# Designs tried in a protein design run: designed miniproteins, single chains, continued (4). Part 22

Each design is a single chain, and the fold is of that chain. pLDDT is the mean over its residues in the fold that is shown.

## One batch from the design tools (miniprotein)

Design m12737
Fold by ESMFold2-Fast:
Structure m12737 (fold): chain A 84 residues (1-84)
Amino acid sequence: SARERAIQLAYIAAVLSQLDFGIRLAEKQGNSAAAAQLRAARQQVEQLRKEFLASTDPQKQQQLMEQVRQITDQVDAIVAQLLA
């Protein structure tokens, strides 16, 4: 539905905002390795967003959202390590 699609797109936008926060945090700490990993994750999320917008298949959209969640788990682990 249009409502579910809007919620999913809002979730992807929130993930991109968290990535921007993590990149800035890593750069401020001089952690170039973490910054590079987070930038790579950001590019992957942007690509998945483009594929999500291009897809009309609900099953494909669900699979793409699952991939976004998996990337979010990796990003959360990196950010948690930066905050430790």
Scores: mean pLDDT 88

Design m12738
Fold by ESMFold2-Fast:
Structure m12738 (fold): chain A 65 residues (1-65)
Amino acid sequence: TVKSVTAALHSALGAKMAESGIEGGMVSWMAGQALGAVDEGKKSAKLAEFSNSGREGGEKSFDLA
């Protein structure tokens, strides 16, 4: 599943990216871009989900907090 994949990627790559000064926000953004390139519909649904969640779609909203 998308959330399962991004959770695993976030956990593993988040630490590596943090070493470069990149936190969850950037990791979340990159993951979203990669998913969007594969599935245009999924990317659009993600943005709608962020907005519907009560906040505007953004890196923080996608971040698996």
Scores: mean pLDDT 54

Design m12739
Fold by ESMFold2-Fast:
Structure m12739 (fold): chain A 99 residues (1-99)
Amino acid sequence: SEAEELYQQGVALMEESRATGGDPALAERALALYDEALALDPTNAQAWNNRGIVHLELLPEPDPRKAAADYRKALALDPNNLDAQANLRKAIAADPSLA
């Protein structure tokens, strides 16, 4: 599907951003692709989790609040997602007011 193709493009750019030490241009492009993918298919728990990772770890100014919201959406869709559980704990550690 178009949503799946956009999601996979977002994953590729996110992983490239990680490999290059957090290039913000690649991270911003990954966000745009995840936004489009989630607009088409909001049930993709991994897309929510990955968008949270970009907000917390790959942009120059981390946004733990946006990350926590995305991780909570991932967990609402898939409560057994251990990566999203661990990532939510990281976001709360960065901003304890999010607990």
Scores: mean pLDDT 90

Design m12740
Fold by ESMFold2-Fast:
Structure m12740 (fold): chain A 99 residues (1-99)
Amino acid sequence: SERMKKLKEEFEKGVEEGIKLIKDFINQTLPLEEMHPLALLTQAIYALKEGDLEKAAEILLAAGIVDEEEAERIKNADEKEVEELIEELKKRLKELYEK
C-alpha cells in the first residue's frame, strides 16, 4: 500500500500537466484501442472538460467503460450530467491506483 500511496500523491500533483499532455495526444488522433485504460480515462476526463462530449463518448466506448447506448447518452448530456461524470471518472481513476 505504501507504493500505491506514493503513486496516488504523484498522480494528484501531476494531474494538470498530465491532462495537458493527453490533450496533445487527443489532437494527434492517437489509436484509442491500443492505449492503456488509465490513459483512456484521463483523455475522456479532459474531453469532457473541453466540452467535447462526442470525443469523450468515443474514448469511453473504445475503452469498454460504456456501451453504445451509454455513449449516445453522454453525447447528449447536459452540463450537470457532464460534471457528475467527470467526478465519477476521477474517482475511478484514483481507485485504480489503489487496487
Scores: mean pLDDT 70

Design m12741
Fold by ESMFold2-Fast:
Structure m12741 (fold): chain A 66 residues (1-66)
Amino acid sequence: VDDLVQQIQSQWQQLLDAVAAGDFDRAAQIAQQLIDQGLSTQDDIVDTVGRRFGPDAAARLAALLA
């Protein structure tokens, strides 16, 4: 359980780091993995990115996940 939680936190941090770096292709790949594993939803990921990095970043990521 603890290892899974740490893995999820690590993936989220990698996603946020990728967005901060402007690497939306990498961010979309990590986001898709979280969605495919049932660990998050597209709406949750896009909302989190929008709240932290603004609506432009959220829109770019959402377009890649569509």
Scores: mean pLDDT 82

Design m12742
Fold by ESMFold2-Fast:
Structure m12742 (fold): chain A 98 residues (1-98)
Amino acid sequence: MVDQILQRIKEDPDATVALVKATAAEIRKLADEVESDPAKRAAIYQAVDNLVATVEDLAALAKAGQPITDQQKQALTDAMQTVQRYATQLQIEKAVKE
């Protein structure tokens, strides 16, 4: 999964940033619908904002023709895993609440 996003960032950085921003907006909407605790929603917002910022940084490197380091690939992996964990939890909670 991370390798696929890294390839997309290299091939079309602007379209990849736009896609990640759209996905982040959908996760925010799901959190607003399902999560009643403002503090937990803030944590989810922070996680999706961090993913967007990470992808924007990598897109800037790709546009500049600069290599993406292993440390930056790890940061993307960590951000994606955190967001996927929250998205999965929200989807389960929505299914349970009807």
Scores: mean pLDDT 84

Design m12743
Fold by ESMFold2-Fast:
Structure m12743 (fold): chain A 85 residues (1-85)
Amino acid sequence: SKKLEEILKKIEELEKELKAWYEKNKETLDREKVREMLLEAVRKVLEIFEVPEEEIEEVLKTLEEDTAAGLARLEALWKERVEKL
């Protein structure tokens, strides 16, 4: 389907961006840089799956305040969105 093809293309673009980020930052990697990159990657994945901005912000906030609750919410959202493909 055209929707699946577009999603796969955006995921490939994100993979290239993450690899480029790693190559640029590998000599200066610290825990904070990795955390910031992971949160940004989560945001971009949710945007690729067309999750509303308000819901993305809530997931990211929950991940920062309560990682376990944030991961549970992210998993539930991911399952819901994949089922709609």
Scores: mean pLDDT 78

Design m12744
Fold by ESMFold2-Fast:
Structure m12744 (fold): chain A 86 residues (1-86)
Amino acid sequence: GLLERGKKLAEEAIELARKAIEILRSGGDVEKARELILEAEIKLGMAYIIRGVLLVAGDYDSAAELDPLIDEAERLIKEAKELLAK
């Protein structure tokens, strides 16, 4: 269902952002980290769209289940972008 797709997208965004952070902290490939951050942002955007669809459909409980995963993905993407800007 939509909730499962949203969770998968947010979890994939978290994993991609974590990989980008690890690369940047290890002094690895900056271009690879940029690609991972971009992919994480795309997946987070898709998760936001799914959350919006759930809200419009009146499925507030499912939308609320996505919030902590979306928040974690956003937090990690911000951290990765801050590391990239240094």
Scores: mean pLDDT 91

Design m12745
Fold by ESMFold2-Fast:
Structure m12745 (fold): chain A 88 residues (1-88)
Amino acid sequence: SLDDVLSQLQQLVDQAMKRLSPEQAAEVQAMFDALVDLLRNATTPLGIVQAGMQGIGLATFLELQGIPQSDVDQFLQLFMQAIRTLEQ
């Protein structure tokens, strides 16, 4: 379900935030909250595209903050699973 995938994404984001300063962690949390809102409200093809852009943006930001590539890849895999859930 979408809720199960979002729970797993939150756990990955929580682990990433432990590697960051409080200010960087707050920014990641804000970006993730925006992504969750977009995913929950993605009722149109445009909404799915907007969620896609936010997810890629967050993954890029995590990579730029020095989060390990394996963690970023795991985030992207779960994010793509969330997008597939929206198609059903």
Scores: mean pLDDT 86

Design m12746
Fold by ESMFold2-Fast:
Structure m12746 (fold): chain A 54 residues (1-54)
Amino acid sequence: MVIYVDKDTLARDIISPFVKYLVPSVISDSMKAKDIDGSVFEKDGKLYTIKVVE
C-alpha cells in the first residue's frame, strides 16, 4: 500500500501511527517527508510505502 504525503509534512507526523514498530529517537523533529520518501513501515500486518508528492 502507498501513502502519498505532502513534501512539507513532518516525518514524525507520518510515522506516529507506526511508532510501536520504530524507535522514535531515530526521527529528528526537523525531519520532513522528503527525508523518508520510499521508506516502508508495517502496521497491523500491512506494509506501507511513503511516497512524497512535490
Scores: mean pLDDT 69

Design m12747
Fold by ESMFold2-Fast:
Structure m12747 (fold): chain A 100 residues (1-100)
Amino acid sequence: SIEEIAREVIEILEEAARLLEELGYHRAAQSLRKMAEELRKLIEEKASKEEILNKVELAYTVMAMLAQELERDPSVPEEAKRRMRELVERLREILRKLKE
């Protein structure tokens, strides 16, 4: 269901936010938590599939940009970069399925 998919996206955003917080990317972590909260509100308000899809697309764009920022930061451990890439890939796969 769209609600189950949206909940999976929320979990990805929260996991990414925790990783970013650990790395000192506090503002980026707060941004992802805000997106997770907004997505929760869309589910609670029974928003359309289109509204949820638009929010997931925005989340993917932001997470992809953050992953690139982490890749360019030499202070970030390679394991953290790998974990962020895996989270972005999971979100990309969800987005691909939603567009089918």
Scores: mean pLDDT 87

Design m12748
Fold by ESMFold2-Fast:
Structure m12748 (fold): chain A 63 residues (1-63)
Amino acid sequence: MTLDELLAQLRADPSLFEPLYREQFERMRAAFLALGFDEELAERIARAIAELEIEVLKEALKK
C-alpha cells in the first residue's frame, strides 16, 4: 500500500487509526523481541514508534 492510499483510507474512516496503531505496536514489539531485547524495553520502544507514526500520519492529513 502506498502512503497516498493509506492517507485516503484514513480520511474516509478516521476510526482506522486505532487498529493501525495496534497493528504497528504489535509488529514493532515482535521485531524488538526477535532482536533479543527484554519484554519491557521492547514494549516501550514499540509504543514510542507506533505513537510517532500515528502523529506523522495525522500531520500529513492536515496538508
Scores: mean pLDDT 80

Design m12749
Fold by ESMFold2-Fast:
Structure m12749 (fold): chain A 69 residues (1-69)
Amino acid sequence: SEAEERQKRLEEIERQLKQTDAFIKKLEQDLESARKAGDTRREAFLQKAIENLKLTREQLEKERAKLLG
């Protein structure tokens, strides 16, 4: 049913949001370490990776809001 499909998608989005939040925290810790080490290349890579994950998180939250509204 539509309601069952919607609930399954909501549960999937919730799992993806939790996983994305965990990855962001890990990469932010790695970024701090890279900055302390003066690893400019790694810092640039991690900054872009974090930005991309934050955009993914925003899209997941928007999709969740559409399914709830």
Scores: mean pLDDT 89

Design m12750
Fold by ESMFold2-Fast:
Formats: structure tokens, sequence, C-alpha cells
Structure m12750 (fold): chain A 89 residues (1-89)
């Protein structure tokens, strides 16, 4: 399977911290990224960029300590990643 989902844990100030989620898949397949906060609510997305087989999404973390991202490609491929968010006092 060619579906890949990548994100990194982040640390930063409460008002400026963002999470970047990247997915890549087979050429010509539809790519979708959806993210959720730890409370199960759908995460606020501030940008989406598609270039070829790669989709990049920037998520506003809204003071949440964790974001769970899901990527889907074509009819059967699904990947997940959990991102930890740490705020500087």
Amino acid sequence: SELKLTAKDVTGPYDATKVTVEASGAPGEELVIVAFYSDGKKAAVTSREREGGKLTVVVDVKGQSEVKAYAASGPTELKTVTIKVTYVP
C-alpha cells in the first residue's frame, strides 16, 4: 500500500502552536485527512494544500494536548497518527 501519514509531536506557546499533518498516496488516488481533538471533536483546519500525490493540512490545536489524524486514500486504505502537544508556560 502506498498510503503514508506523517506528523510530529509539537511544543510551543499556547497562542502560536500548530500541528502539520502530511499524507501521500498513489498517483491519481483521492487523499483525505481528518483530525480530531482528544475530546472527540473535529479539529479546526487552518490550511489545506495539495501537490501531486501529497496533501498537507495545518491544524489549530485550540489548547488541546493531543490531536489524532486519519488519512484515507482510495476505497480501502486508512492510516492514523496521534500527535502530542506540549505548551510552554
Scores: mean pLDDT 78

Design m12751
Fold by ESMFold2-Fast:
Structure m12751 (fold): chain A 83 residues (1-83)
Amino acid sequence: SMEEELRRREEEKRRREREQVEADIAALGALTGDQRRDAETRRRRLDALGVVDPELDRLQEREQRVLAWLEEERRREEERRRR
């Protein structure tokens, strides 16, 4: 049916968006492994000194965008489960 075709297309689009987000996380390393720990350590140190680091701000913005996308994905999955 047309409705099923549209659903598959939307799922494929969502899957591609997910892959892109995962690739961004991997490429940046900002939300994984040592880079995340380093960023958290640097942010904590600079907060104690009252200093702002634009590089850390960029990492936080990217992290927030990724988290927002993951939160929307989770909400959509919960909505589907309830139906």
Scores: mean pLDDT 65

Design m12752
Fold by ESMFold2-Fast:
Structure m12752 (fold): chain A 84 residues (1-84)
Amino acid sequence: SAEDYIRRAEEALRQGDFETAAEYGIKALMEALRQQDLKLAERAYEVVKRAAEELKKQGRDFEAEINIGVAKMIIGVLKTILTK
């Protein structure tokens, strides 16, 4: 479930595993897209955003930009679906 993915992502953030945190955040965001739940998608996006900010602090800017770009694309698709 999206909630399980968010929980796993937050656990990874606490452990300093920002790659795993971004991965589970994106999985939660994809599940939110499947459910067409914008509020759930916003919660998942915040997790990906936090993981990306920490990746930037480690000098991993390219990986941070990819993760944020993917998250923004998924939310954009959801907003497009909801306007039909």
Scores: mean pLDDT 86

Design m12753
Fold by ESMFold2-Fast:
Structure m12753 (fold): chain A 61 residues (1-61)
Amino acid sequence: MSPLERELAAFRERARAAGIPEETIDLVVGRLRTLYERGEVSLAQVRAAGEQLITDYRARL
């Protein structure tokens, strides 16, 4: 498993535990993968973006 796929898998587990809908998780994972593959974000930024999304989602509930 690549470092990117490991981070995305960890994000999926945390997001699912937080009650984020699976369709939203799929969209976010797809976007983060695309940005990383284009060299627009680092692995650390992928992790930070995932954590921020979960925080923002929890703050709305």
Scores: mean pLDDT 84

Design m12754
Fold by ESMFold2-Fast:
Structure m12754 (fold): chain A 82 residues (1-82)
Amino acid sequence: MDKELAERAAEDAEELEARWEEIEAEIRATFPPEEAERLLEAVREALRLLREARRAAEAGDYARAAALYREAYAVLLAAGEA
């Protein structure tokens, strides 16, 4: 389980990095400026956590990588609910 989540964190970090400009543009087009900035802060925080998860996975610390992956998605869920 934790190894699979760690591998997923690395994949999701790469995908977010590759699609960052697209995601930023879509959020800015979809939401009012104040809400867009709040959501972009949450996405940046999630990406930071996913990058830490990727580094933990590279070090073989799958438990830490899985925990950081879950935290990244908790941040995104909380932002989406506001």
Scores: mean pLDDT 80

Design m12755
Fold by ESMFold2-Fast:
Structure m12755 (fold): chain A 79 residues (1-79)
Amino acid sequence: SEIEKLVKEIEKKIDEIIRLITVEKDWDKFEKLAKELQKLLLKLGELMEKQTPEEQAKIRARLDPLLARLQKVIQEALA
């Protein structure tokens, strides 16, 4: 489905951003990928409005831990 493809793309972008910060230390790419992730998350938000509450909960359970990890990684890198 389109939403499953989008969720997988978001997961890949989060992993790529974490790698840029933690392994590659490539901050020049960070802003570009962060903007791309933001666009994907906005598109996901629009598609989520059309899903059942159970499907929304499953998607959030999958993405929320990854987004929390990304936020922590960014905060630690800016210290």
Scores: mean pLDDT 83

Design m12756
Fold by ESMFold2-Fast:
Structure m12756 (fold): chain A 65 residues (1-65)
Amino acid sequence: SNVERVVKAALELEGVITQSALSRKTGLSRRAISQADLEITRKVGMSIVGQVMDKLLRDLLSKLL
């Protein structure tokens, strides 16, 4: 799924998770990244775009895989 692709890409990023970095890493369009981020937000309670990867976010995203 696009959600799984975005989650795996985010876990490999250093620093701020940007929509552009996710798009380049996954090959998904900016629109597809936005749709995946909305689905992730529904599951974990927060948007990942614009967040800095930390231990809590890693733990939350790992539960989606």
Scores: mean pLDDT 81

Design m12757
Fold by ESMFold2-Fast:
Structure m12757 (fold): chain A 86 residues (1-86)
Amino acid sequence: MSVEELKAYLKRQIELLSRQIQSELSFSDPSSVEHSQLLELQQQLEEVEQNLNLASSLEELLAIRDQLVDIDVQLGILSLKRVLLG
């Protein structure tokens, strides 16, 4: 995979995560801890998107991939709490 191909792939993953965060925010109580955590994940995702726009090496893109995995895991935990514990 070229740097350009990986960058395009990661951009698509950011778009998917952004839509998922927006969906979760629409179901969350604005006064809840979970809502605050979703807003933090949204801020982290925005930072990752800025870093992706500046990234020019495979090493930088792999670091961004790992950050997206961490965001996805945290988002999955928040979604699971809402569905199974609510």
Scores: mean pLDDT 85

Design m12758
Fold by ESMFold2-Fast:
Structure m12758 (fold): chain A 88 residues (1-88)
Amino acid sequence: MAEELLAAVREAFAPLVPLREEAAALHEEHGMTPEVLELLLRYLREAREALRRVLERARALGDEETAARAERAIEEAERAIKELEEKL
């Protein structure tokens, strides 16, 4: 159901907004520090897990478009995680 999927997306990403905002604020004030890198990695790892939950629900509901978008987003998050881990 569309409302159920939309609610799942909002619930999955809601806890991640403060983490992303904290990382952005610290980066603007202090530049790219190890603390900022760690916060960005934490955000991306949690976002990847949230996207996996969205993907599973989209597949269960037969929403192929949302499933494909979630798959692409997971791949992008995994790429970003690898790039940031190489800088630590």
Scores: mean pLDDT 74

Design m12759
Fold by ESMFold2-Fast:
Structure m12759 (fold): chain A 95 residues (1-95)
Amino acid sequence: MEIQERIAREVAEYLGEEVYEDALRAAENLYKLRELKATKPSPEIEEVIAELRALQKELDAEYEATPPEKRKELLKEILRRLAEELERAVERLEK
């Protein structure tokens, strides 16, 4: 089993099977971004990574501000948003 599929399974076991596709998409695009940084380093890649780090800080702040009993549902929303943003980042760099 590919490591991305394993990560997606573990996330789905915690959050629910409905998040599997978002988790898989996020994991695949995260690994693609890491490969692009390693094989084709550029100012554009560094800018994308800085944007993703800024998004991570926003999501971390939202998670900490959320009551514990609502954090699981927030994690599902964070995962969906992260999957979309990682896909856009990879498309921007591949194109």
Scores: mean pLDDT 80

Design m12760
Fold by ESMFold2-Fast:
Structure m12760 (fold): chain A 74 residues (1-74)
Amino acid sequence: MSKEELLERLRERVERLVDELTAGLSPALQAAVRTIALSLVDKEEIESEEEVERILAEFEGLLRELVATLRARA
């Protein structure tokens, strides 16, 4: 798999994760979280599928904390 294919796979999986975690938030907050998450993905350098899984785990933790904060302050 190419580096570009790995990055696209990470992006696709992060988009699905955002959709799952932001379910029930307003459309504006869903869009804001998606924008932040995808901006972070675009800065990643990945060379293996193992790095994709590691980065996804880090992003899941970060996004869960962000969404929990947004729900608590809504």
Scores: mean pLDDT 79

Design m12761
Fold by ESMFold2-Fast:
Order: sequence, then C-alpha cells, then structure tokens
Structure m12761 (fold): chain A 65 residues (1-65)
Amino acid sequence: MRVRITVPASAAADVGAEIARLGGRVLKAWLQGDTLVMEAEVPEDKLPELRAAVAAHGGTLEVLD
C-alpha cells in the first residue's frame, strides 16, 4: 500500500532503512523546511511496525490507499 511519512530530516536515513527492511520502497522524498516528507509502497501487514518506527523517530505516517 502507499503511505506518506513525515519525519525530521535527521531521521530520514533510519526511516528509509526501516521501509527497506520491511520489504517496502521509497517512491518520492522532498524537503519541507527541516522536515522530510516521503511517499512509499509498503506491504499492508507491515504497517503497524512501520508506524511504530516512524513514531519513535518523532514522525507521522498517513495511509494514502
């Protein structure tokens, strides 16, 4: 499924690695000030793990599909 993730730019590498670990893929990423916004494709069954990882890094996750 497609998700939008908003994290501090300093957390982007860790969150990107978590997406890859969970079998997902980053589709787009762009800066909004000191925040990085990422859109990714992630397996639906891995959403709870990804949401927890994003929250641990001070970010938010929104499901787009």
Scores: mean pLDDT 84

Design m12762
Fold by ESMFold2-Fast:
Structure m12762 (fold): chain A 113 residues (1-113)
Amino acid sequence: NVEKALELADKLIDGNLGKVAKDTPLEVGHDISLELEDLLLNLSPEEQFEFFLKVLEKLEENPELLELFRQTVLQMQRALGLPVVDLSKLSNEEQARIWTELIQRRKERLAQR
């Protein structure tokens, strides 16, 4: 499951290199995103941490996508009413823990609806 989630993340990262990937259909990106979210919600916190740590390592090779990731986490922190943290000052391990906590909080809110 972690391997499949990483494969989907790689496809999303490649598709969002899309200042240059103009030929990637938007529909495929949406389907991959939904499948990835479903997989992530079904992973354990330890598996989620491993997934995010590996994604962050890949994003280090693409600073523009790393910044987009940080902005996404910041927006999610605000939406969930959590403390906003400057991720650029944190290790990959600390960033992965924060992302894992956000997914767990999202999962809890979805379960209460």
Scores: mean pLDDT 66

Design m12763
Fold by ESMFold2-Fast:
Structure m12763 (fold): chain A 108 residues (1-108)
Amino acid sequence: KLEELLEELARAIFEGAPEEEIDKLIDEIAELLGLSPESVEFLRQLVYELKEAHENGVPSIVAFALRVIGDLIDLSKDPSPKNQELRTVYEVILRIITIIIKLEQEEE
């Protein structure tokens, strides 16, 4: 279920779907993961940052991925429940990035 939603969201970003469709998919993923409202808005922010990176091309996607990986490593040093949710958000974003990169490879 989660993997299907992540693939659908990745394709929506890749294809330039309307914000309403992207927001619906974010809300469905957040509900499935039981994210707090604060973590949902953080996920939404990162998804739209990823969408902007995709529009700016592959080097921007790579730069965004490296920043996300760095932030995830730093969050993994603190086992607090809040940092556990933020870690989950970053893991979701990394999976979406992986799918988008695969779609870029298939387009070429």
Scores: mean pLDDT 82

Design m12764
Fold by ESMFold2-Fast:
Structure m12764 (fold): chain A 64 residues (1-64)
Amino acid sequence: GGAAAGRAAAEGDAEAARRAGLEASKVDPTQGRSSSGSAGLGAREAGLEEAAEAAFKVMQEAPL
């Protein structure tokens, strides 16, 4: 869910955040988009540009 993706990003775990957002997107496309956006913002705040870019990419590639 969104909370899991946001928390993982805040802790600097980009891959966990990306996977959480992707899984949310499979169940609810809007939730996946929202989760990835939160993860991207959290990663960017932590100074993890690569993690932020990966999360935003998942958000943009969400199929619905």
Scores: mean pLDDT 60

Design m12765
Fold by ESMFold2-Fast:
Structure m12765 (fold): chain A 96 residues (1-96)
Amino acid sequence: SDEEQERNRFLQELIDWAVEKLKEAKTESDVEKIREELFQKIAEYYRRQGLSEEEVRRRAELEATAILFEASEIVGDKELADKLRKEIRARQRAAG
């Protein structure tokens, strides 16, 4: 759908942004700051789409983690990628 294509373009732009930020990250604190900024950007996008605050939070948390994972794979940070992959799998199991 057009909405799905627009969302996918938005998420791809965030992946590209996160890749550049991860290249400059030096500490776990720097990485968490990137994750928080991804969460805020995604949350703002979904609030503008008219989603409930619960749905905004759920989607932003999942998508920020997924974007950070994809960016970590692109940058080649295997330790961060493995950590995030485990988080994603745990959330998928909890959701059913």
Scores: mean pLDDT 86

Design m12766
Fold by ESMFold2-Fast:
Structure m12766 (fold): chain A 70 residues (1-70)
Amino acid sequence: SALERAQLVAASRSGSVEELAAAALRYVPNPTDEQIAAIAEVIVKAHGMSREEAIRALRRLAESGEIPDL
């Protein structure tokens, strides 16, 4: 699924929380709150980052409508 692909990209990539969020959102550009939480959980588990920071980055990038090319 697109969500599983987003989670795999978030787990396998290195970088800032914003870079990981942007990479994941290329596969799920209009995420639901559940999808944001699922992607954030992978960022937390794979990279040891704050869940709050991961969710904030995902929401901000999704709401902007502009996802940077990585």
Scores: mean pLDDT 80

Design m12767
Fold by ESMFold2-Fast:
Formats: C-alpha cells, structure tokens, sequence
Structure m12767 (fold): chain A 55 residues (1-55)
C-alpha cells in the first residue's frame, strides 16, 4: 500500500540523514487517507527516522 511504501521511504531517508525527505514524507502522510493501523505504522517509522537522524 502507499502507506507501507511511505513508511519504508521514511526509514530510508532517516538512515541517509535526509531531513528534507523525512519532512516531505511527514507532510504527505498528514494528507494521505489511511487506516488507524497504517497511521500507527507511519508514525513509528517517523519516530525511528528521527531517532536515527539524532543519533
């Protein structure tokens, strides 16, 4: 699904140190129609990406 692909892109951007990409994907996620479970998955990916960027 688009949400699953978005979560993977977020994690990849976080590992690459690409804050601009993580920010763009976060904006995309806010407007993308998702189930509660999909939103939770994307939220966890964002948290993990931020942790990777900060460490």
Amino acid sequence: SEADELAEKILEAGRAGDWDAVSRYAQEASSLPMTDEQRARVGRALAEAVRALGG
Scores: mean pLDDT 81

Design m12768
Fold by ESMFold2-Fast:
Structure m12768 (fold): chain A 91 residues (1-91)
Amino acid sequence: MDLEAARATLEAERAAIEAEIKNPEAKAEFLKAVDYAEKALEALEAGDEKKAKLYLGDALLYAARGAKLLGLTEEADAAEARVEAEKAKIE
């Protein structure tokens, strides 16, 4: 894995979260998920695979909390629709 490319992907995800997630509590949880994912990449770059796995677990936990706070909101549906549209372009 190219760590620079992974960091660029996380920066893009952060920008998308800030633009698309209108619920401030859900936005905060998703931004925490990105922060922990970045910490996981830093730990992996330092060779600390155990710490990287722990931070990745925290990132997934915060992402799940954000998703629950969104519930059945239009913002969650819009995000999934965009992912599906990008998949359709690849076919």
Scores: mean pLDDT 72

Design m12769
Fold by ESMFold2-Fast:
Structure m12769 (fold): chain A 70 residues (1-70)
Amino acid sequence: MKEVDLAERAESVFESARKHLEQGQIGAVKTAIKMLGDAARQAEKGGRKDVAEHLRRLIEELQELLREAE
């Protein structure tokens, strides 16, 4: 998997999760967090620590938004 594809997909997943959260679809947001977590692990295994750290920041932001939504 190419690094540009992984980064582009991560941004798309994050934006989709934000839209789902705005619509009250909490389950979709939790699924997005899991997907981003898997992507972060793959990026780290591939030596792309910068991408993995970026993905972890997106996960943390979604988790904070999810806590606010309750």
Scores: mean pLDDT 76

Design m12770
Fold by ESMFold2-Fast:
Structure m12770 (fold): chain A 66 residues (1-66)
Amino acid sequence: LTEEQEIEVLEALYLMRVALAAKSGTPEEVEKEAQRLKERVDSMDLPEETKERIKKAIDEAVEKYK
């Protein structure tokens, strides 16, 4: 996989985690999971633009599932 494809897979996995939390948890638990995932993204050695893109996708997933 290219680095870009690896990032896409990571993003998809994180969005799946948000969806799973939404299916089985409360809205508060979904927000906590999203925050945890965004903290992981911030700790990664990635360009700031890429981090912001992934974090935005996580936030959009949270809004979608409420």
Scores: mean pLDDT 79

Design m12771
Fold by ESMFold2-Fast:
Parts: sequence; C-alpha cells; structure tokens
Structure m12771 (fold): chain A 96 residues (1-96)
Amino acid sequence: MEVRLVLEREDEGQRTVAFAVPRSPFAEEISKANIEGAKAMGFPDDLIEEAKARADELEPGAPVIITSFDTKIPGVKEFNVERLKAELEAALAARE
C-alpha cells in the first residue's frame, strides 16, 4: 500500500488531514505517538476514530498519521498535503 489521504477537514482556518500508511512496526510506533499527541492537543476523539475507520477500509489495521495546519499562512495551501505525503513516504522508506 502507498501512503493514502483518508481524511481532510477545514474548520475556522485550521486544516486537519490524516494519512493511512503501510503497516510496519515503525509506522505503528509513529502512529501511536502521533495519535497520543493529537489527543493531548485537543483533537476530537470522533475525528481520530473516523480517520482510523477510513484507513481500516483501505487496509485492516493500517496505521494513521494525523496533522493540522493553519490555512491562513501564505503558501500552506499549495504544498502542505502533497509535501507531507512525500516526506512521510521518504521517512517510511528509510526504515525498510
């Protein structure tokens, strides 16, 4: 499986995206830390569970990476999602 965008939400100038990633011990560790961080930052449990459910539809038990960014910052809209996907793919490949 390649890295796949599974959730995208925009609320009050904050864009939240979630990616499903290929299963590996490293990806599962990163996903767990990322989700714990998202919960600590006040991300709704419903949003986290929706991202997990959508990822699970692509591959059962697929790890999820969630991030949020301010869409009011110039240049963020054009590059962030595709850049994050590419950076995530590169990081996972480096751990083969």
Scores: mean pLDDT 73

